# Designs tried in a protein design run: designed miniproteins, single chains. Part 20

Each design is a single chain, and the fold is of that chain. pLDDT is the mean over its residues in the fold that is shown.

## One batch from the design tools (miniprotein)

Design m717
Fold by ESMFold2-Fast:
Structure m717 (fold): chain A 74 residues (1-74)
Amino acid sequence: DELIELLKDENPGVRALAARKLGEIGDRRAIGPLTEAALNDESEVVRAGAIGALERIGGPEADAAIAEAKAKEK
């Protein structure tokens, strides 16, 4: 999926927009890539966007990823 590939884009603005769009679509295939972005992306804006997308998708796997990402930011 092009949006999942854009989570690896050079431009953090593009990565943040890709995360937002994946959350709006609710694509469960994106949970893994969004979790990686939320935990490991160098841009705080992208990490926040990935957390927001995971919150929109929802479910136990997404909830666990959100808790892990938020704990790491503290």
Scores: mean pLDDT 80

Design m718
Fold by ESMFold2-Fast:
Structure m718 (fold): chain A 70 residues (1-70)
Amino acid sequence: GEEILENVKKALEDIIKRVEEGDDPEFALRTIDVIERAALAKVTDPELQEQIRKLSEEAKKRIEDIAKER
């Protein structure tokens, strides 16, 4: 199942939304690192690991862009 990818995606989307609403970008970036590490610990498939890393990288870039606009 793709359940781990959907869970990671939802968690990252929630974090981005909170940053857009005024949350601390630095805390958000640390939270994304925790989510990525936890997800990667559960997954041995290299393709799923790559997808998790890409989702995390895209979320971090989004947060950094939001922070620059402040």
Scores: mean pLDDT 83

Design m719
Fold by ESMFold2-Fast:
Structure m719 (fold): chain A 71 residues (1-71)
Amino acid sequence: MELTVVGLHARPLSEAEQEEIRERLLAVPGVLEVTVLRLPDGSTAVSVVAADEEAARAAARVLEEAGFRVL
């Protein structure tokens, strides 16, 4: 069962910060897709598609460690 994990960061991320978070999330076994979105208010949203609950939990932890609030 595929799961979606969404993280919000209150500030805009640089391109380097966006690449770093994408690399960290894609390194998690069972992470299938990572999308980084710049929102009009300057915040950053990251959407992660995980193959299972274990991968979703690991992705959420990576997001939290990077300063994202997981929804």
Scores: mean pLDDT 83

Design m720
Fold by ESMFold2-Fast:
Structure m720 (fold): chain A 60 residues (1-60)
Amino acid sequence: STRERADRLFQAAYEAALEAGLSPEQAKTLASRIAVRGLHDGLSEEEVRQRAKEEAEKLL
């Protein structure tokens, strides 16, 4: 379902953002944005992880 896919994309982005060094609050904010965009654009979990990592690194 769309909800289950959205949850998976959010979790992937959130974990990638935390691994990159963001705080849980920053990672949640970034992950929400990336997951919504990823769901809309049909991105995979790996693509979402990569984008979250790249954007997180720019915030550090």
Scores: mean pLDDT 86

Design m721
Fold by ESMFold2-Fast:
Structure m721 (fold): chain A 61 residues (1-61)
Amino acid sequence: WEEWIEKELKKLEEAKSVEEMEKLMREARQKMDELNVPEEKKEEFERKAVRIYIELAEKES
């Protein structure tokens, strides 16, 4: 799970807009639900994703 989560987070870091990042986050969440990723790993992804989101939003503002 860690390797997969790191790849998804890297995609978020490479997102060029808040809209693109929101789409990637939605797709990642859906995929995690379908793969039955453990809740602890989902929470870790969410914490890191929110941090990346805030950074990107600050740059666009």
Scores: mean pLDDT 78

Design m722
Fold by ESMFold2-Fast:
Structure m722 (fold): chain A 69 residues (1-69)
Amino acid sequence: GKSELRKELLRKIGEILRLIGEIEDLRRELKKAEEAGDEKRAEELRKKIEELEEERKKLLEEMEELEKL
């Protein structure tokens, strides 16, 4: 029923909040790497941020689909 859908949505929200926190931490590290001129580290951090942003996007799409049910 709707209560089970709500529980699933809350679980997805928790995962999204975790990803947001990790992305923000990585963005702070990226800024430090860029300020230090560490191009290799900056590139590695950008790739990881991109991967986590894609995970967040997929979770948001899954939440939208659950809301339609």
Scores: mean pLDDT 83

Design m723
Fold by ESMFold2-Fast:
Structure m723 (fold): chain A 71 residues (1-71)
Amino acid sequence: MRELLEKAKKYVEEKKFEEATKLLEEALKLNPRSKALQEALIAAKRLSELENPSEEEIETAIKLIEKALEE
């Protein structure tokens, strides 16, 4: 679990949003009740649909992944 979230965070930082989304989907299958993971997945999916996401949107997704790591 922790390794999946760390890799997802790294992919978001590298702007590889589709790859991050896949890892977050796998993490959510392991912990389907995690609200932080649900929010992180929604944020990552949104980033993957945008051509030029803002730095604020990227930071928000990273913070949500970090919150999931603390659970």
Scores: mean pLDDT 80

Design m724
Fold by ESMFold2-Fast:
Structure m724 (fold): chain A 58 residues (1-58)
Amino acid sequence: KAEEGRKAYQDLLDSLAPVTEEQRKEAEEEVKKRGISNPAARDAALRGLLISKSRELA
């Protein structure tokens, strides 16, 4: 699923206008708290959190 990962990152960058590094770290901490061991599932959760934070700032 390497191609999915690359596509997911590109979609994230294209869809999010301004996301601070602090928001990214906060989302990563939330994913760590969930104890997700699968990298792909962890990345999916991270993307969802970043999108939510992006909309929250609108």
Scores: mean pLDDT 66

Design m725
Fold by ESMFold2-Fast:
Structure m725 (fold): chain A 120 residues (1-120)
Amino acid sequence: MSELHRLAEAGDVEGVRRLLEELPVDEAIEQLLTPDPDDPRGRTALHLAAEAGHVEVVQEILDFLDKHATDEQKLEIVNALDTLGKDALHLAIEAGHREVAELIEKFMKENNIPVKHPQQ
């Protein structure tokens, strides 16, 4: 497990912010793209935060992407699938974390990423 995965799962907002600010942008993006090798479901940091309902951690990750990620990287990170074929938005919805789902949907709309979920 990388430090980013651990901090995201724990809901450590300050830890996530500090780590993303201290890492080179390319390394931070690579860590956000990387599924947790110790997680049997292959979840990324965004998946872990979204499924756990850590609203502020999700906001920190999305804010970092808005400031530093390319359009391709934003698409790849937000649309990343776990081993069950679920993205971070799907996990937030299934877990009942409405605020997290709304944050991810807003980010997707603002970045012209298609929302693949049928509920309006």
Scores: mean pLDDT 84

Design m727
Fold by ESMFold2-Fast:
Structure m727 (fold): chain A 65 residues (1-65)
Amino acid sequence: DDLVRRAERLERGARGLDDHKRYLDDLADKSTPEMAKVYREQADSVDGRARRYRDESDRLRRQAS
């Protein structure tokens, strides 16, 4: 099932993005206020991408069922 396989890849991608967001949040906590703002903006961007990956995965799984 190609749709399920694509959904699984997006889910793995989303988990990778979650890990990257955690990494950026950790960097922000350890940085100057100026750099913390930059890292948090990057973390927000990564979080948005993870959300889109999950939405697409859910769509593909519904299409497969």
Scores: mean pLDDT 87

Design m728
Fold by ESMFold2-Fast:
Structure m728 (fold): chain A 69 residues (1-69)
Amino acid sequence: MEVPREELRERALDLLAAASELKDEESQLKYLGQAIRYGASSEEIVAAVEGKIKPSEEAKKEVERRMKE
């Protein structure tokens, strides 16, 4: 199944925002790398990290799941 790069970028930013809200540095670094790989701008990354992007409940659950591993 082909997932548009735009959707992958938005998902990575959502996960980065969730990781930033939960203050998990390891997840922040991982999702930052994914967002950059999928073409996120510095402005988009800053917005996610500064809490200007409200993370989805799905993204928060995914980050929480990873933190418990």
Scores: mean pLDDT 81

Design m729
Fold by ESMFold2-Fast:
Structure m729 (fold): chain A 71 residues (1-71)
Amino acid sequence: MAYAVKIEVDSKEEAEKLAKELREKGYFVDIVNDGKYYVVIIAPSKEEAEKLAEELRKKGYKVTIVDASKL
């Protein structure tokens, strides 16, 4: 199952910079604007999502992991 790592950022420019860095590392990344800017990474496993979220939180980012839940 796929997991989404959602990173809250303060600006569009910060979102674009972070997305570029993550794409260069081979991640599938999208930028979402829902009143705030978010960088969303699709991870192939829960373990990879949790590892990535921990690394980003250590850098000071607000990070949420979202499961592809049907119900």
Scores: mean pLDDT 77

Design m730
Fold by ESMFold2-Fast:
Structure m730 (fold): chain A 55 residues (1-55)
Amino acid sequence: MEKKEKEFLELQIKNNEEMIKAVEPGAKAGDPAMIRMKESAEKQIELNKKKLEEL
């Protein structure tokens, strides 16, 4: 298991989760920019979680 890679992926997941929390009120209100940022962050979390499972 690549310890440094795992730590990096975990940090990226945490940062994207914080982004989702920050944009969630705007996304729920129907702001298109906030919706896109939330979608992007969710996709990055999914991708990084998959990479962690492959390590």
Scores: mean pLDDT 82

Design m731
Fold by ESMFold2-Fast:
Structure m731 (fold): chain A 59 residues (1-59)
Amino acid sequence: HMELTPREKEVLELLKKGYSIEEIAEKLGMTPEQVKALIDYALKKLGAKSVEELVKAFE
């Protein structure tokens, strides 16, 4: 199976808690575009088609 990086896990935990992409970016010192890229990569790694499926697939 594909392993998520610590940064990808951190982004997914914040999404799971209901934070927006903009809020996650501010909290992690990233741009919204960087957060979106990490989400897209995590979607591909976990075979999820949406953020909802991604959150469900991520423990």
Scores: mean pLDDT 77

Design m733
Fold by ESMFold2-Fast:
Structure m733 (fold): chain A 71 residues (1-71)
Amino acid sequence: MVEELLKKIKEKVGEMSEALLRSYIGAGILDEEKLREINENEELQKELEEKGRKVKESAETGKRASRELAE
């Protein structure tokens, strides 16, 4: 099940991996079979950790909001 695979990968790689994988699944980029591969592949897990770190840095420094924030 997708949710169980996401939880296992999150525990191995970190919280950013869950956010990235959920985005990729929602976009149709990967499926349950690919998630299973990632959960069993340490090289893919390391790549996700690096991507997650870069996305977090970009989100903090970049302007990712589609509209101005208001109180």
Scores: mean pLDDT 68

Design m734
Fold by ESMFold2-Fast:
Structure m734 (fold): chain A 62 residues (1-62)
Amino acid sequence: SVEEFQDHARVSFENALEAGGDPEEVKKRAIEGLKELKEEGKISEEEFKAGVEAIEKAEKEN
């Protein structure tokens, strides 16, 4: 579901930050990953937007 995808994107982003990633670089890489998944048809436009919003929210909270 969209909610499960948002949770997955958020957890992946948080794990990368805990591993010592720079927040701006982690965000760029996460969004590029979502763009690739969308281009490959593995996620919908709605899931892509939801994932980006989840990553941006996690960045603001960390």
Scores: mean pLDDT 77

Design m735
Fold by ESMFold2-Fast:
Structure m735 (fold): chain A 112 residues (1-112)
Amino acid sequence: SELRELAIKYLEEAIKHLEKALKLAKEKNASEKVIKEIEEALKYAEKGLEALKKGDLEKAREYAEKALEKAEEALLLAKKEDPELEEVIKEIEEAAEHLMKAIAALDAILSL
């Protein structure tokens, strides 16, 4: 399925952006709360990708949604902190965009 391949690609891109966000957050001494929410977003995105590769579309969708919720919480927290987190914020925003695209692709498959 082309939609399944797109969902895999979007989850892989989200994971890459979350990994970069986590590295930058640690380098820029972001709060432990910001770091924790990025780590949880990454964990759920990785679980979503694993579920999708195993063909569990419903579980993949659930984990992608949890990853998005954690990424959005990390964004809200980071935006309340130092302006020096601008690069961290950008990477989390890119991850959230890709998670939303993955969820949309999964919803399209599940609606068929």
Scores: mean pLDDT 89

Design m736
Fold by ESMFold2-Fast:
Order: structure tokens, then sequence, then C-alpha cells
Structure m736 (fold): chain A 62 residues (1-62)
């Protein structure tokens, strides 16, 4: 699904240390899945520069 592809992209971005890309992919994936709270947490982690945590919220919320 599009949500799964966005989640995979967020994880790959986190592996590269790109917190903004990880947060953006995570937020989009979780909104598509209907999990707004997890999406907000992924976005907050990305804003804090924590790419790994942003990806974790995406995976757990998916």
Amino acid sequence: SDAEKSAEAAVEAAKKGDATAAATGGYQSLIMAGNEEAGRRAAQAGAAGDAEKAAEYTVLGS
C-alpha cells in the first residue's frame, strides 16, 4: 500500500540520518493509515532531529 511504501521510505531516510525526510514520510504514512497521534509524534521527533525515533513511531503506528 502507499502507507507501507511511505513507512519504508521513512526507515531508509532514518538510516541515512535524514530526520526531516524520516518525519515527513512517517507523518504521511500514518495519516494515510488513520493514525494521527502516531503521525504527530513522528513529526515531533523529526523536528527534534531524531530520525531514528521518527521512523520508530512510523513503524509502530503502521
Scores: mean pLDDT 67

Design m737
Fold by ESMFold2-Fast:
Structure m737 (fold): chain A 61 residues (1-61)
Amino acid sequence: GLEEAAKLASEGKVEEAAKLLQKHAGLSRENAFSIAMGAAGLSKHGAEMLLRIGLRTLAGI
């Protein structure tokens, strides 16, 4: 889930990445989109790190 979302975000597919985050972490679309947007333009490693931190902060996961 997380690796797939990070890959999509790094490819500029922010909406698809946000949808995966919403489904896997139960985040609202707005929160998932914000995290995915933050990951856009980063390396895959950077995107993955940002998504992991965001999920833990917002969803306690």
Scores: mean pLDDT 74

Design m738
Fold by ESMFold2-Fast:
Structure m738 (fold): chain A 97 residues (1-97)
Amino acid sequence: PTREQRIEAAVKAVRRIRPTVSPGDLAAAAVVLGRSAGGEEALEAVAKELGLSVEELERRAREAVEAAERDPEVGRRLDETIRRGMEEFDREVRRLE
């Protein structure tokens, strides 16, 4: 896949998990997916999909990670959200092959 196709795959993955996860966990997953897809350009794209600036996206992600560090159950939920996002991203990337 091209860089543009990987970025679009990350946006689609974020869109697919959005209805079933908390906004904070979604922000953390979006940061992971953006960084995996293409760094800063991908972070801009996933932030735009969520109606956020990159700064606001990263702030929400940081807050979710801090909450996960204080509570193992929150940590498990966050890890599951990130895992689901990465599975959707991998699935979208495979469709481009």
Scores: mean pLDDT 87

Design m739
Fold by ESMFold2-Fast:
Structure m739 (fold): chain A 83 residues (1-83)
Amino acid sequence: MAEAQRELAARLAPYAEALEAALAAGDKEAAAAYLEQVAATVKEHLEELAEKNKDNPEKKKELEEMLKKLPEVTAEDLALIRA
C-alpha cells in the first residue's frame, strides 16, 4: 500500500502544481480539466492495484473501499469547480 501511494503521489505531483496555478488564476475550465485527469488517474491506479491484488482479500477490501469513496468525492469537487 505505502509503495502504491508513493507511486500515485509521484504521478499526481505535476497536476497538483498545475491545478493550484489554474485555481489561483480563476481558470475554472483548466481547473476542471486537471481535476478530471487526476480523478481518472487515481481510479485507473486503484483498478490496476485491485486486479493485481485480487487474490489478496485484505488488499482487495481496502481498494474496494477506496474506489467506492472516490466517485462521490470527485463528483462533489467537479461540481464545485463547474458551478
Scores: mean pLDDT 67

Design m740
Fold by ESMFold2-Fast:
Structure m740 (fold): chain A 58 residues (1-58)
Amino acid sequence: MAREEGERYVKEGERALEEGNLKEAIEHFSQAAVLYLEAGDEKAAEEARQKVEELKAK
């Protein structure tokens, strides 16, 4: 399901951050935002999008 897949991408993004892979983390959080939006979870999609913006600012 798109929401479960979005949550999985959030976890992968968090793991990438622990590994120091900023670009990989941005990619995973971006995918999570798309999947949450497809699932109709606008709040989770916005949170993932904000995470991407924060990471891009670093």
Scores: mean pLDDT 80

Design m741
Fold by ESMFold2-Fast:
Structure m741 (fold): chain A 62 residues (1-62)
Amino acid sequence: VEEAIEDGRRLSEILERVRRMLEEGTPREKVEEFVRRESERLSPFAALMLRETVNRLLTEHE
């Protein structure tokens, strides 16, 4: 409920950072480590969405 709104904002912020990291040439391993760490701070649903979105970005960006 309210947590879903907060998760949406945090998820968007984390995804912006991931896109920046990929543009900077950050290695895939580092991006995955960052995502794993940030996922621990999110709800299970937001963590799942983050993981799925990042997996798609990793396959398409590099």
Scores: mean pLDDT 75

Design m742
Fold by ESMFold2-Fast:
Structure m742 (fold): chain A 59 residues (1-59)
Amino acid sequence: GKTEEQLEVEKKISELIENEDYESAIKLLEEEAKKYENTNPELSAVYRYAIELIKEALK
């Protein structure tokens, strides 16, 4: 299960994407990926994968 903090971050990212603020969404995802890269590498990888999906959608 996800923590409340993780759910809040994901909700904020979803709101940014819905508002077409992709730069802010990518930046927040990059910050979260870096935050978890040593403590939770799988979660970090999920956030990096999300960045790739956003970048692909913008092509």
Scores: mean pLDDT 80

Design m743
Fold by ESMFold2-Fast:
Structure m743 (fold): chain A 80 residues (1-80)
Amino acid sequence: GAMAERRAQLDEEIANLEKALKAKDFDGITQEAARIGQVLGDPQLAARIAKIGLDAMDAGNPEEGAEKIRALVDEHLAAA
């Protein structure tokens, strides 16, 4: 169903974002955050995801950043 397909796409984009975080890829982090925000229909959420990712990259905590982003996406989906 559409909800399962949307979740699968979000999981793939979050995995790509985690790879960009581990690679310290600024452009990859911002691009994947924008894609997640587009799938969720929320450009403000895209900005929040980008900030969490960039902060995690600067702090050297890519796993923590990925967990925070996953939690934020899950919260947004639960509220819909």
Scores: mean pLDDT 81

Design m744
Fold by ESMFold2-Fast:
Structure m744 (fold): chain A 60 residues (1-60)
Amino acid sequence: SPLQRLTQTYVDRARRVRTDRERDRVIRDTRRRMRQGGFSQTQQSQVIVAVSRASIDAMR
């Protein structure tokens, strides 16, 4: 699905972050893309949580 493909793309980007600045940028870009894609609030929250967790794991 488009949502699954988008989620995977941004999770993969999040896994490559190395700094707080890069993490903030990926999360901001994900929020913008989800909003522009017309996804529901629930779908947006689920994707943001997945991206945030992946970025935290990448920085540890």
Scores: mean pLDDT 85

Design m745
Fold by ESMFold2-Fast:
Structure m745 (fold): chain A 56 residues (1-56)
Amino acid sequence: GPLEEKIKRLLEGAKKVLESGDPVLLRVARHELERFLSEHPNPELEELLKEIDKKL
């Protein structure tokens, strides 16, 4: 459904941002993930958020 498709896009996007190491993209991805996770808890996205925070 639409939520599952959104989660898939966020997972793929976060992984690409992590590979890039770009601080601007990392900050944008952190903000998007924090907002999404506040309403839709997801263990995979929470782990990616932790990895993003470690690079900032």
Scores: mean pLDDT 85

Design m746
Fold by ESMFold2-Fast:
Structure m746 (fold): chain A 88 residues (1-88)
Amino acid sequence: MIEERVEELIERLEELAKKLREALAKKPEEISEEEKKKLLEEVEELSEELDELAPLLPLASEELRERLFEAAGEVQRLTKEFLEKYVP
């Protein structure tokens, strides 16, 4: 169901946001190139899933859409901070 797909994406975005916050708490010398690459790959994967889900979002409740956009916005903000800190 579309509601379940949106809820799963929200959970994955919230988990990624947590990982990005944990990475941002580390000093530049404490984070590996492999860890940076893996986090950026997860960002790309979830962005692709959000784009694929976008045409179906009108079928989801307003509350779920709001939660999804909040979670996606947080990941976008944290990704920008991550790139500025570790990929200058």
Scores: mean pLDDT 83

Design m747
Fold by ESMFold2-Fast:
Structure m747 (fold): chain A 82 residues (1-82)
Amino acid sequence: SMLEELEEEIRRVEELIREAERLLREGRLEEAERKLEEALELARRAEARALANKAPRELRRRIVLAEAAVTLGLMRVHVEKR
């Protein structure tokens, strides 16, 4: 179903964020950046699909939180690359 597909996409984004956080802890900045960029692209696609299909508030909230987490992660990468 559309909701199951959205939830799978959100779970993939969340997994990429967790992997990026691990890479950041290991000092692997370029790899972390790539994972966060991939997560952002997937999150934006999930957001567009959620809006087009009027997805439940809970799923929309998870997407917003994921996008915020990716943004903070990318900012952290930027600072660390000084």
Scores: mean pLDDT 87

Design m748
Fold by ESMFold2-Fast:
Structure m748 (fold): chain A 58 residues (1-58)
Amino acid sequence: IVASVKEQLEERKDKLNIEDLEELLKLIKEQVKALGGMIPEAEKSLAEFEKFLEKLKK
């Protein structure tokens, strides 16, 4: 599941589609919460993705 989260985040980030990135971010956020926030790697990737999205919105 961590591998899937990382793969999806990286693939969408590469495509730079803001709408897709927002949807993917929500899916990743839900998966991280479903895992109880126990996976720091997923949390780190999520934080990086959120910052990337913020840059795109500005």
Scores: mean pLDDT 65

Design m749
Fold by ESMFold2-Fast:
Structure m749 (fold): chain A 64 residues (1-64)
Amino acid sequence: MSAEELEELGKKAIENGNSTTAAIAVMELIRQGHEEAAKRVIEYAKELGNEKSAEAMQRAMEFV
């Protein structure tokens, strides 16, 4: 899956309230070296007011 596809997957997961899929997408982006795309997904969660998902994704980044 491309970085663009993973970023889109993460954003859609946030919109659907699926924090697990969003975290997986963020972790995969970081594993592939696309740290800026992962940060954009986290910022998108914050923009939507989903601070809990944003925090969970930031913690997931620390374990990659």
Scores: mean pLDDT 78

Design m751
Fold by ESMFold2-Fast:
Structure m751 (fold): chain A 69 residues (1-69)
Amino acid sequence: SEEEEKEEKRQAVNRLAAAVILAVSGTPEDREAIREILKWLEERGDEESLELVRRALERHGLDVEELLE
């Protein structure tokens, strides 16, 4: 439903914010947490939020494809 779509987007935005914050830290533990967030977005099929996370992480020097492997 439209209500479910709005809630999913809200959760995706929160995940995006967390991923950007963790990217700034750059520790191995933070990279693992980022990987978990990216996998969660992929499993939900939210390509729009996943693309936004990719761009944010790339601006902080992280490669999303490498993180997902």
Scores: mean pLDDT 70

Design m752
Fold by ESMFold2-Fast:
Structure m752 (fold): chain A 69 residues (1-69)
Amino acid sequence: SEELEKIAKAVKKETGVSEEAARKAAQIVIDNNGQVTKERAEELSKETGLSLTKATMALTVAKEKLEEL
């Protein structure tokens, strides 16, 4: 979706994660109405190979961008 692509672009630009990781982070925050939890960060970390810290950063950026749309 257009919303997913806008969020993913912001995540990639701000955090430097891959496009695939950025898209996964965007999808997680859309599906969870902007909620960033430890469980969602662990999910992203397992699916992408990002550290838990980097996964949390990606989700936080995605949340901020979702709130701006």
Scores: mean pLDDT 86

Design m753
Fold by ESMFold2-Fast:
Structure m753 (fold): chain A 64 residues (1-64)
Amino acid sequence: SSRMERALALARIYALQLAAELEAETGVPAKVTIEVDGDTITVTVTAGDRTVVRTFRVEDLLAK
């Protein structure tokens, strides 16, 4: 649906910004994984020995 597509677009933007930050901090390429489970989107970004996990609810990403 359009709601999930919009939420995924926002989550991807967040993931790319976080990846760029971790790459700048670590000096190594970042790996991004995005998982969808129902109305929950989990972003995992790994660069070297650093891993950041953030979970979003679609409703929270699309809040007015």
Scores: mean pLDDT 84

Design m755
Fold by ESMFold2-Fast:
Structure m755 (fold): chain A 70 residues (1-70)
Amino acid sequence: SSMEEERQRALEEAEARGQAAMDRLQALWAENKDKSVAERARALAAEFGTDLAEAAAHLENLTGEKPVLE
């Protein structure tokens, strides 16, 4: 049955989208490496159209450190 192939394709597409988002996030992090964590979080929030708290969560997942937002 092709059901497993359909599920696998859907998972691969979801993974590809997630990987592309992660690659962009890492690129933005690298582009802003000389900035404070708060400035990097603002750059991510601006790029992804998300709020600062969501951007900070993404930074925490990438760096393993909790950004201190003032």
Scores: mean pLDDT 67

